# Designs tried in a protein design run: designed miniproteins, single chains, continued (3). Part 114

Each design is a single chain, and the fold is of that chain. pLDDT is the mean over its residues in the fold that is shown.

## One batch from the design tools (miniprotein)

Design m11965
Fold by ESMFold2-Fast:
Structure m11965 (fold): chain A 98 residues (1-98)
Amino acid sequence: MDEEFERLFRELEEESRRLTDLYIKAYPEHRDRVEAALKIGPIAGALLALQLVDPELARRFSEALRRGYSGENSVEAFREATEIAREAARRFQELVEK
């Protein structure tokens, strides 16, 4: 079994969920839109949150996801997407903890 792929995808979903939850806390005015995306999935919620605050970072996140799902260096692509989500979550956490 590809335990490395399963681990990376789980980390991507966990960081995407964390990013989305922190975004809603930092920007409660966007709650309804982002919660609607989160009902589709944590990655969808994260992508919408990034599009609302940092369109360039959202583009990079989306491109990493596309490469991952297409099979173009999937491990590295999902790792890149996870790192983008972690960095964005850290930024939103700092906004909430002020």
Scores: mean pLDDT 82

Design m11966
Fold by ESMFold2-Fast:
Structure m11966 (fold): chain A 94 residues (1-94)
Amino acid sequence: IDIASNGKKVESVAEASALYLGMAVLHVTDTTSKSIPKDAPLPEGTPEALKKAAPTRKESAALTKEIADQLKKKEDEVIKKGGLKSTFEKKLIE
């Protein structure tokens, strides 16, 4: 979670930090639930609110992938506007 403190030169640090924190929260939530098998159904009698709040592993993976794809697209746009992508590509091609 130190990514926010390391981004002093990056204008998109807030978005990168938000995504990183979101992923960390998802990982912690999954880890703290490790006593419950990931594939196990919720116990009968579980409140409906908790059922709606407990996404399936597939849903969590799909959401994480979608967020990662959107962040990558935005990073590419920022690099393009800042000229960093052009400079990086020149060094990579050489």
Scores: mean pLDDT 49

Design m11967
Fold by ESMFold2-Fast:
Structure m11967 (fold): chain A 80 residues (1-80)
Amino acid sequence: MLEEERERFEREWEELVAKFRARKPTPEEQAALDALLRAARAAFERGEEPPEEVAALKAAMVRLGRAKGRPEEELARILA
């Protein structure tokens, strides 16, 4: 279960990252996102289910998307 959830999260995240990269975030925004990704991945590898880390990643994506002028409807899909 934990491994399956990690794999689903990674697949969904890779799709979001690819879409995010297409919109050209600043280097600082990308570095912050990458740091949160590393933290979540490390927790999954330790066998933890960190809803807090997943929530933090989604919140960071919403903040970055809003800063880049993305519509609120798109940001709401990330939170869902």
Scores: mean pLDDT 62

Design m11968
Fold by ESMFold2-Fast:
Structure m11968 (fold): chain A 71 residues (1-71)
Amino acid sequence: SALLEELREAIERGDGEALDRVGTRLVLAVSQGRLDPREAIEALEEALRTARDPEIRRAVESLLQHLRGLL
């Protein structure tokens, strides 16, 4: 998924603004049935294992909580 690739790139760069924009699009894609919430959750959990920036980690954890709520 292009969105999941953009997500990984934003996290790798520590780009909080890009992460916020991609996160919003991920939630919308999941809500509209265009993306499997399990795939999004797996990608976020993997990214969280490698993320070092505390602000990025908190943003990823918040997005994970939101997406798990959609299951």
Scores: mean pLDDT 83

Design m11969
Fold by ESMFold2-Fast:
Structure m11969 (fold): chain A 94 residues (1-94)
Amino acid sequence: MELSEAQARALAEQLSTLEDAEKAALGLVTLAQSISDEAVLREAVAAAVSRMSREQQEEILALFEKALADPRLSPELKRKLAIMIEVLREQLAA
């Protein structure tokens, strides 16, 4: 799945101040863009975030919630972000 120019620009603006959690968040967004099936996306994200520290999971959750508020993102990417946020909340509750 290819990002729109506006989505790529929004992500690129965040790249100028990348920390480890921001790099991981970008990786998860890239993974989500390549997956069309919601169940496969949930499984892939859960597997990826389960290898992360609790602190990193909390930082990524905050970044995704911030990104979900960005009006430049497509409805499809916002939907995928909402799925990833749900998976992160489930992992943090465990």
Scores: mean pLDDT 71

Design m11970
Fold by ESMFold2-Fast:
Structure m11970 (fold): chain A 89 residues (1-89)
Amino acid sequence: EDLEKLAEELGISVESVEKFGKPIALDTARARGDEEAIKRIEEGDMEVIKELFNEPIDVLTDAVLNVIEKKYGDKEATEEFRKRIEEKK
């Protein structure tokens, strides 16, 4: 399943990818000014989300933390992602 593959590539839980995957991808695309990626994500193109999540973990960290903390106020999910990054190193 696409979500499980994304979770494995990111080193986080499937639940986290399911909850935040699309918002994280949208924020990443906006930060890059990638209008095509934004449109494809809004249309439900999971391949674009995978492409954005192929970035190094350091690049993804800013997008994930910004989406989870600032847009959703979810401190617990932010801490979970920080822990996953630490485990990957």
Scores: mean pLDDT 62

Design m11971
Fold by ESMFold2-Fast:
Structure m11971 (fold): chain A 76 residues (1-76)
Amino acid sequence: SLAEKRAEIAARLRELAARAPEEPEGALQDAMSLVKEAYEAGVLSEEEAQRAEDLLLAALLGRMSVADALRGIAEI
């Protein structure tokens, strides 16, 4: 179901957030791929995907930690 797919993606994002302090670049790249796949599969709406991209961009630009950005996306 859509709810099950969303829960799985949120769980994977939280797992990546936990690893981000050790490997922030790898966690960010994996999260970017996960968000793209979720959007292409119709799991994220356009608005939700834009919010996720804004958080990923903020982390990429050093405006917030990768861990905080990924936790933010998991709350969408």
Scores: mean pLDDT 85

Design m11972
Fold by ESMFold2-Fast:
Parts: C-alpha cells; structure tokens; sequence
Structure m11972 (fold): chain A 55 residues (1-55)
C-alpha cells in the first residue's frame, strides 16, 4: 500500500485526504475521486492507506 500511495502525486494525495476528512471514511471511492480530481483506483489506495496507517 505505501509504495502504491507514493506513486500518486503529493497534490492528489492531499486533495483526497481533505475530501476524506470532510466526508468521512464512509464516502465512496467514486465520490472521493470526483471531488479530489483523481481516479477511483487512486482514491481507493489513499482511503485504504489512511484507514490502516493514519486513522
């Protein structure tokens, strides 16, 4: 997971993290992707990372 998260730009990671903080971990990967301007796959990776390592 860490290696996959590191492949995503810092800007995209920050946008996704802010979206998750505003909408909670129950927000769908599609919703996070749309609001952060990233792919659904990138949203799923960032969400899983935050859930397991930060939250």
Amino acid sequence: IIEKVNSISEEKRQAAALTILKNGLNASNKEIAEKAGISVKEASIIKEFLKNYIL
Scores: mean pLDDT 71

Design m11973
Fold by ESMFold2-Fast:
Structure m11973 (fold): chain A 55 residues (1-55)
Amino acid sequence: DLARINEIIEKIKKEAEKHNSKLEIKGDEIKVEGDEGLKYKVEEANKVIKKLLKK
C-alpha cells in the first residue's frame, strides 16, 4: 500500500538528512550514496517496499 511505502520512505529520508546523505528514488527502489550503515537501512526498506508492491 502506498501509505505504508510513503511512511518507510519518509523515515529513510529523515535518517539520510541526519547523515547529510543523498537519496535517489528509481522506480520502486531507494538508493543512497556514501554511508554504509544508512545503506543497510535502505536495503531493508527496499525489501519491505517490494513486498508491499507485490500485494
Scores: mean pLDDT 72

Design m11974
Fold by ESMFold2-Fast:
Structure m11974 (fold): chain A 77 residues (1-77)
Amino acid sequence: SENRERVKELIERLERLTRELEEDPSLPLEVGRELIREGREFIRDLYENGLATQEEIDELREAVRRLEEVVERKERA
């Protein structure tokens, strides 16, 4: 389904940005915060409308959580 493809694409974007933020000290943290916001809104929409499996939602939540951890760690550095 289109929603399954969107979930996969967003997970890939979250994972890529997580790596980029870990490796590049010059990358603005706001880029991470924007993608976290997008991910959280999409999770809410998927959950409220029954548009994804629980497994897909959990995988997306985990990807968002990992990006949040990197952003929080770098904000403290």
Scores: mean pLDDT 85

Design m11975
Fold by ESMFold2-Fast:
Structure m11975 (fold): chain A 94 residues (1-94)
Amino acid sequence: KKKEEIKKKALEVLDRLAELFGLPQDFYDELKQKIESDDIDEMIEALREALRRVGRKLAETPAEGPYTSGEASDLIAELSDLLDEFNKLKEEEK
């Protein structure tokens, strides 16, 4: 199913964000649980919180930190695309 495919991709992107931006484990676990809940509203909120946290972390960390600006931008773009896909699923379900 399209929803299962997008969910799997979201979990993989979150794993990469946690590694690159050093997100706290408890925060990451909370986001993962929300995505695994299959509640579209919880999934959207999880992606929004991840994007917000990553944006703040990127502002605090120099662009030449443990990742390239290109890697950071690519992951943020993937996260934004996933958020758009989940919003489309919400409109289709309602």
Scores: mean pLDDT 72

Design m11976
Fold by ESMFold2-Fast:
Structure m11976 (fold): chain A 80 residues (1-80)
Amino acid sequence: SPEKKVIEYAKKINELVDEARRLAAEHPAAQPYLDEIEKVREETRQKVADAKTVEDAANIMEEGYKKIEDLLAEGRAALA
């Protein structure tokens, strides 16, 4: 269901943000990636607040999750 999708993506986004925060704490060079991830998270939150349907909210959260996942992968790759 779209409702379940919203809950699952919210959980996944929080887990990725926590991982990005740990990465930046251990590697200061990762801080710019964390800053961009936090920006994407906030933009996603604002778009979800403006969503007219749960289906729209689910799609917005899925897009936000993918952007955050890509940024975290870029951050990890930059430290390799």
Scores: mean pLDDT 89

Design m11977
Fold by ESMFold2-Fast:
Structure m11977 (fold): chain A 79 residues (1-79)
Amino acid sequence: SLVEEAERHAKLSIEYYEKGDYEKAIKHSEKALEYADKAVREALTLPPEESQRVLEQLEKISPLISKAMKYKEEIKKKM
């Protein structure tokens, strides 16, 4: 699912940041946000019950996406 892809890319971004691979950390951070955005947009086209489930899944991974985005900003400050 789009939510699972967002989570995978957020986790990869964090892992690459911790390894010092800043280029891959940025790339996966951007993909995490892209998949999260696509999941929100698709959810808005679904019936209310299905939409709510997708949004709840996104909320659960929100801390991971936020951490990946914060690491992206830290990389940009150092580059």
Scores: mean pLDDT 84

Design m11978
Fold by ESMFold2-Fast:
Structure m11978 (fold): chain A 84 residues (1-84)
Amino acid sequence: FEEEVKALPPPSKESVLRQRAIEKARKGDPELTEEERQALIDEMVDYYEKVLGLPREEAEKRAQQFLDDYISLVKKRQARKAAA
C-alpha cells in the first residue's frame, strides 16, 4: 500500500546501458556496442514474454526487429528535421 515508484525503471547497471542505447537511437546513431544491443534485447524479451506471452525465441526476434525499426524511424525523423 506504500506509494513506491514501481512504474519507473530501477537504477541498475543494465538499465543504464539500455538508457544509453535509447539515447543513441534517439540521436539517430544506428551503431550500438554488442553489450548495449544485447542488454536492450534482453530487457525487451522479458517484457514481451510477460506481457504478450511470447516464447523467448520469438520475443528475442521481435525485440531485435523493434530496435532496428526504432533506429530507422529515429534516423528518418532526424534527417527530415535537419533537412527542413
Scores: mean pLDDT 66

Design m11979
Fold by ESMFold2-Fast:
Structure m11979 (fold): chain A 98 residues (1-98)
Amino acid sequence: MSVQEQLDRLAQLALALNQAVRNNDEAAVREVARQLLAFARENGLHPDLADELGALLAANASTEELIRAASRLLSEVQLELVEQAGKQNIPIPQVTIP
């Protein structure tokens, strides 16, 4: 998966988590947390936080703990992917201010 594809997938997962939280849908929160964990592990992203989320899922942790851990993993993975994009010289769209 390219860094751009990883950023797009991360954005989809972030949106899905936000929607699940707003809807108070505990099953959807757990499903998005599982998808985020799989995504992070498959791409080698932030392994320590991925392992924390995995342990919480295995322990059948509360929805609040899953939201906290998933949100933290999302934020840190986003920072890591943005750093990787910069190192790969992915062009930032030029915003021409008139």
Scores: mean pLDDT 78

Design m11980
Fold by ESMFold2-Fast:
Structure m11980 (fold): chain A 79 residues (1-79)
Amino acid sequence: EKAKELYEKAKQLADEALRAVSAGDIPRAQELFDQATDLFLEAIRESKDPELKEEIIKALRDANTAYQKALIEQRKKRS
């Protein structure tokens, strides 16, 4: 349960980071994504279910990929 709550909060903060990138607030996006990453790692440590742990690890990798792509797209819009 605690791992799932941390995981849901991490996804919320990662989504907020993507919105901050879209708004051009890169410093805020970085802060939010750092917080999301910390919560994903905490959720992994708190997870007692191997399947949930693997899901959270994959979600963290997917979130990082999405965040990097959003940063690239934001840079292209200003180029």
Scores: mean pLDDT 85

Design m11981
Fold by ESMFold2-Fast:
Structure m11981 (fold): chain A 80 residues (1-80)
Amino acid sequence: SKEKLEELARRVVERARESNPRAAKLAQESLEYLKKGDILMALQYLTAALAEMVSAGELEWRPDLLETTDQILKLLKEKG
């Protein structure tokens, strides 16, 4: 849902704010697209933010976690 995508993007901003400014900025841009109702662009920016965190070793991303927003949210909550 849109609300879960918003929660996920907010969690990425909170997590990355101090350690990964690029990921935080990408997640913030995702939130702005969600406000505009542009879900496709929001997903694009959120995916880029998660990829930045994975590249930095801050998030362990598994292929199976690409299947649902709920799985990614759980991963972020467990590591926070």
Scores: mean pLDDT 73

Design m11982
Fold by ESMFold2-Fast:
Structure m11982 (fold): chain A 92 residues (1-92)
Amino acid sequence: VEEFVRKTQERIKKAEELKEKGDQLIKEGGSKEEAEKLYEEALSLVGKGELIERYLETLPEDSPYRERVEELRERAQKLSKEIEENLEELKK
């Protein structure tokens, strides 16, 4: 479980960094195509939190890791929604 939590935190952090780079490119009037690639990479890392949600379902109800995994799922889902919204704006 600890390895899953650590790896998942690393993926979310990397996705957050990629989203920030994409946001900065748009703000600076840079390449929309490059920003789209960064957003797509970020989205692939968090996968809408689906893998995290499935993992959470395998944990015992009394697991000390449930709260931490739930927090990671919420972060991944929120980040995915924000990235999807940014991608839709780029297509307009």
Scores: mean pLDDT 79

Design m11983
Fold by ESMFold2-Fast:
Structure m11983 (fold): chain A 95 residues (1-95)
Amino acid sequence: STSTVTKEGTTITVSGDHSFRVTTDDGTSKVLKPGETLTVPAGQLVSITNTDATTPVTVTVTNSTGNTSSEELKVGEGVIVDTSLPEAITITFTD
């Protein structure tokens, strides 16, 4: 299955099949279900972790200019996004 997390400025949106834990620099975390959004503080590195993953997943990060990078995330690993940047980033999780 496929899920997408989109970061646009300070807004994080989850779509698709899976829930994601969003953790801010102060250690505060919230689980977002598909269709939910969260506004996080500006100027932070924010960790996004698939809470439903029981096996490694392929993650593809696409920035606003269409540049992509892909990697395999182990169970419990997350992707880091920078909320100091206004750039839109799309993160696709494929299991």
Scores: mean pLDDT 81

Design m11984
Fold by ESMFold2-Fast:
Formats: C-alpha cells, structure tokens, sequence
Structure m11984 (fold): chain A 94 residues (1-94)
C-alpha cells in the first residue's frame, strides 16, 4: 500500500512532465512523498532526491519530445505509452 502510493505519486509527476503540464511545487511535493514512502528516506534526503528528479525531468523530457516529434512512428508509440501510464495511474488510485 505505501509502495503503491509511492509509485502513484512518482507516476503522476512523470505524466504531468510528459504532457507538458508540470507544476514544480506539486511535482516536488509528490516526488518527496514518493521517496519517503517508497524508499524510506528521511525528509531532508527525500527533498534532495525530489529536486534532482525534477531537474532531470525538466532537462530530459523536452529533449525526448523533440526527438520523438521528428518521427511519426516514435510519436505514435510515445502517445501509446502515455495512455498506458494514464491507465496505470487510474488502476493505482483504486
């Protein structure tokens, strides 16, 4: 249950980044709680991990999207993966 909630929070942050809807304060809060619940990290270490994860998402997701946009096949596959991620989030919220 705590592990499932940790995965849910991390996946929600990832989905927001992939959809271009990333809110930094919301993402940091979700990633911090995910690190505490999933890895048992102390709050200070969880905050550092959340900041590093958010920085990675902000750096790498736009680059990934630019590469995908150059290929219709890769774009379709990316859209399929985003839909599967959304379905997994809905399942974990039950």
Amino acid sequence: SNKDRAVLLALKALLAALEGKLDEEEALARLEEAAILGAGLPREEARETARETLAALKAHVPKLKAEIAASEEKKAKFEEHVEKLRELIEELEK
Scores: mean pLDDT 85

Design m11985
Fold by ESMFold2-Fast:
Structure m11985 (fold): chain A 78 residues (1-78)
Amino acid sequence: MIQQLQQQIQQLQQQLNQAIQNGDKESARQYLDQLRQTQRQLVELLRDQGHMDEETAAAALASVDEEVAELEKQIDQA
């Protein structure tokens, strides 16, 4: 699962960037929502499997939310 989630994140990042460049706000927001969900799932899985402690996982989830907020602002400007 971890490897597949990482690959999905990379694909979603590429799709999101393309949608932003195309000015397709609707598709960009959909990809952003999927990216956020997949990144959070990866962090939670890493925490649950003992690859990441609770403090590190909390920091990683906060970083995901900050990145999503910044990308959402970029989408609104596209």
Scores: mean pLDDT 83

Design m11986
Fold by ESMFold2-Fast:
Parts: sequence; C-alpha cells; structure tokens
Structure m11986 (fold): chain A 67 residues (1-67)
Amino acid sequence: APAPQERTIHLERVDAAMNSTLRATLTVRVTAGGAELLGRETAPDLSDEQAAAIERAVLESLERQGR
C-alpha cells in the first residue's frame, strides 16, 4: 500500500430549535487499517463530548466506505 493519505472533511449540522448551523472541519489520516483523527477545527463553544460524537460519526462513515 502507498503512504497514508490525509483527508479534510467539512461537517455542517442545522439545529432547528435554535435556527443555527454548526460547522466543523476535521483532518483525518486514512490507511489500509482504518482512519485516525489528526486535527479538529470547530466553533469555540463545542464541548469535548460533542466533538467526540462528531469524530465518531466521521470514522463510522469512513469505515462504511472501506467495506
């Protein structure tokens, strides 16, 4: 397999109750064995728990793509 490849993933989620949009940018490293998070840029008020939920959703999506 070639060297690991880095990907940038942009996430956008609408909160209907607050009529607001949360945006996050994640940088991940994809290898034959899976994906790992390298960096995260989110709104300043995003908690670690909310960030972990976003990270999990992204990793699950990448695993589904990998078969």
Scores: mean pLDDT 63

Design m11987
Fold by ESMFold2-Fast:
Structure m11987 (fold): chain A 102 residues (1-102)
Amino acid sequence: DLSRAQFDAFVAETIALARKYLGEAADPIIAEFEARRAAASYEEWPNLFGEFLSRVYRKLLELRPDEVEAFVEELIKLAERFGIDPREIRAFFEYLDELLKE
């Protein structure tokens, strides 16, 4: 498990990655996530982060569908740097793809 400091650092770099791919379109998604995280207990943070990633992914599919694979690959590399199993990230996005097709 990530320490709180490691989770904060991973989140900060993921936010930077979302801005890289979506630009200003990421701003409302980031603002909502930060507001919810500030009001939430630390046990809720992984679920809030999953919701944040889901919103970023859906927005990428809408605005930058050709960039989606590059975003996922960069997020996997980022997760690996923080000791997160890259298979967990891939499984999450495969789940989102299946959910969005239904």
Scores: mean pLDDT 81

Design m11988
Fold by ESMFold2-Fast:
Structure m11988 (fold): chain A 58 residues (1-58)
Amino acid sequence: SKAEEAKKKIEEAVKKFEELPLEELPEEIQENREKMDDYQKALAAGLIELRKELEKKK
């Protein structure tokens, strides 16, 4: 159950990451996208989401 919950969160974050335009990503992320694991993509998506939230409030 906990593993399934974690997997769902990772899958959701990966989906959000895939929805982002490539030009919005740092160069190293753009180049390593194909080599990135879901875990790494989820982390990147989380940080990008936080930045977008802050921008909306400014």
Scores: mean pLDDT 72

Design m11989
Fold by ESMFold2-Fast:
Structure m11989 (fold): chain A 109 residues (1-109)
Amino acid sequence: MEKIELDEEGKELVEEIIKYAKKVIDELSKKEIDMNKVLEYLRKLKEYVEKLKELTGDDGLLEKFQEAAKKFAQDIEKTPEAIGKLLEYIAEIVEDEELQKKALEAAKE
């Protein structure tokens, strides 16, 4: 797979995606889920994924996010796995070893 070399803006967007993806996974793993926080974190995650897609031209980023959003609407228990797949996808496409490690660590939960 041809990896995308990110500028500083792209690297910052990936860090924010990892941050909000982890917040979604962490909130959904709680005994009492705050659905308003999950919705806010998913909204932020969508904004950063859309910005990264516009910067990179990679349509797979938005497709992986849309899969996670569909799981959230239809089968909430499968949402962490779908978010993990988005993070794994980011690790595959970015040409940055530190960001790859952070994304994979967040995906493992």
Scores: mean pLDDT 84

Design m11990
Fold by ESMFold2-Fast:
Structure m11990 (fold): chain A 99 residues (1-99)
Amino acid sequence: MHAEEAERLAEKAKEAAKKGNGKEGGELAAEAGAEAARAAEEARGDREGAERAARAGEKAAEAGTLAAKAAKTPEEAAAGAGGAIAGIGGAVAGLIAAR
């Protein structure tokens, strides 16, 4: 399921950010957010699946925020912010699909 992939990517993004790899963390968080949005689309009509996709998107947003905080350059900060925005998108998509 794309929700499992989103959760996996979000965890890798968080680990990269904690190690000071802000760019890698941001890019992985953006991928996690995109997978969460895809999981939300697939879970349309499945409330539990949609709620799982929303939570995966929230985790991606948290990872992107951590990557932005770990950033050493404006480019790394932009990657982290992009990951956070993608994660929020996934979360919102999941919440909409859960209705």
Scores: mean pLDDT 83

Design m11991
Fold by ESMFold2-Fast:
Structure m11991 (fold): chain A 87 residues (1-87)
Amino acid sequence: SELEELLREGFERVKEAVEAGASFDEVRAIIDEEVARLRETFPELPESALETLRLTMLTAAQDAMLNKNPDVDEAAERGIADWLRAV
């Protein structure tokens, strides 16, 4: 699925930024770019779904940064599965 592939790419980009020691502002910018990319690629997705995805990515990134354990992969897989089930 192109949607699932773009979701995985987005979470991987967030993970790479967190692992590289990016600031929260930098990580937020990356998340906003990935959500915008999904909006452009899938214009029929409801804004509520995109906002839920944005919140999921932000929560996963912030938790990894605060815990100093970048387990974004586990949070990403859970978030992707839950989001795809809701859409």
Scores: mean pLDDT 76

Design m11992
Fold by ESMFold2-Fast:
Structure m11992 (fold): chain A 80 residues (1-80)
Amino acid sequence: SMEELRREAEAMLERAREIMEEFKKTKKIKDYIVGELEIAALTAHAIIARRQGDEELAEELERAAEEFREELKKLKKEIE
């Protein structure tokens, strides 16, 4: 259902935030990779949302993925 899809998306967005905060603390390449994988997961979920007819959710997830990607790119210079 669209409600279930939105709950899953909210959980994924929270997970992405947690992963980003962990990378900011550790600055380790492994946490950078985990961040990139979560961005890929958000992008995949956006494709699912669009196919299910939830264009609004797809756009929200795509914007979130792009914002997280830009933040990771800025922080990658600090990888230890």
Scores: mean pLDDT 82

Design m11993
Fold by ESMFold2-Fast:
Structure m11993 (fold): chain A 78 residues (1-78)
Amino acid sequence: SRPSIDEIVQLLIEEAKKKNVSTLTVEEAKEIIKKYAKEKGLELSDEEIEALLSVLDKDKDGVIDIDELLKSLNITYD
């Protein structure tokens, strides 16, 4: 099964908290997601990861802001 977007958002927030950082690069986020998927035995393609990270990278600068991730959890993905 594929992980939900909320599951991935929670994963990235938890990893940022562990590192005590307010941002993650798209490259760091991709590595985190790939490791998580392998650990959980989840089927997740590179294209699916890219599409998900494209949605989370609001500024399109290659950096994901944790405050933007927190907002994503509080609003419907319309």
Scores: mean pLDDT 73

Design m11994
Fold by ESMFold2-Fast:
Structure m11994 (fold): chain A 100 residues (1-100)
Amino acid sequence: EKVDEFIERYYELRGLPKPESYTKEQKLRDLEGYLTVLEIALKLLEAYRDNLPWIIEKMNLPEEEKQQLLADSLAQIDADIGATRKEIEEVRKLIEELKK
């Protein structure tokens, strides 16, 4: 179930149609590729989060609006980071299960 979902997302990211059927070796390669994409995405999200206070401080907005925007943006990015970390853990578990 989860294997098919993650492979579908990987093909969507690449702008390619998902194969109708594939071998265990192809599934492993695709999951490893998706894991790499997720790990890169996580690093980019963490870098963006670290720079958010600086980015918002540079905006020409009232102080109250800057505070609200920072709070909302941090909440959203923290949710995205959390979701990405959970997905990385799930993909890693599926890769190890498929290797058996």
Scores: mean pLDDT 86

Design m11995
Fold by ESMFold2-Fast:
Structure m11995 (fold): chain A 91 residues (1-91)
Amino acid sequence: MSKEEFEKEINRGIAEIGLATAKVVVERSDLDPETKEKLIKLIDEAMEAIRNGDYETAIKKVKEASELAKEAGLDDLARIFENVRKILEEI
């Protein structure tokens, strides 16, 4: 395995862990059901895009999730999505 391939695999793993953490935070939150459903859908779509190597779609979905989290006043959740976006942009 090349160093570059290893670094991409590590960044992918960190992004997937970040999204899995965000999903747990959303599921355990007191958010209204519609906002929860939208956030979970965006997280699931982003994770599927990562599995398919479609990082452009994953970045787009994570940006949409970050914006929705900010609108809902969930600044810590929005920060998790922003960190995932930055990691995906390094792949």
Scores: mean pLDDT 85

Design m11996
Fold by ESMFold2-Fast:
Structure m11996 (fold): chain A 85 residues (1-85)
Amino acid sequence: MKQYVPSPELQALLEQTGEKKKRYTEAEIFSSLLKYIRDQKLYDPKDSSVVDLSNTILGKIVGKDKVSVDELISTIFQYLDENAL
């Protein structure tokens, strides 16, 4: 199973949504990202497939204020793949 060491920014997000760990699986990161979006109410009120990342750690990583959930997940996992152990 592939595991990742997140950046300090992503680590802070993962610690807010789950248990503090040194390494995370793709499933754990995916679940934590979805939980963070839900808990912070980042879904667009008119389109739940779109999230507003303005002023969030995720927006800083992705480089965009609004993205689809699918684009967000793909971008984060691309970033993690470049930093995989």
Scores: mean pLDDT 74

Design m11997
Fold by ESMFold2-Fast:
Structure m11997 (fold): chain A 69 residues (1-69)
Amino acid sequence: LSAAERAAVLARIRALAEAGRFDEAGALLWHQASQAGRTLSPEEQAALRAAVEARDVEGLLALAERMLS
């Protein structure tokens, strides 16, 4: 991802999470990581599920910033 594309994805994830649409925010992050050619580790998958289940906006965004770097 370019810096501009990454910023746009992070903004979309935040907007979905702030709207309470955590399943969609998590799915977008998974999709974008996969499109970047990344296979999420079992630990990364568990962290993503935990952030979605906890409905943790900032935790999900911190994870997204790490996964999309």
Scores: mean pLDDT 80

Design m11998
Fold by ESMFold2-Fast:
Structure m11998 (fold): chain A 80 residues (1-80)
Amino acid sequence: SEVERAIEELDRAMMELYLDPTNEEARKRAFEAVDRIVELLKDSPEVRQAGEEAWKARDDVEGFMKAASRLARVAERVLS
């Protein structure tokens, strides 16, 4: 599904950010994946909240990575 692909894209971008926190390409792809997950699961309040937390932390790589990891977990739970 599109959501599963978006979660996979986020996980890949997050792994690249973990290896190099200054990787702006990985950061951009992670932001795009977060936005896509939120858009695809817009009817889920917990997904919207997790996405909002990721956007609030967008200028803090560590905070963003923690929030984005939570978003991926919440999205996987909603799909299961």
Scores: mean pLDDT 85

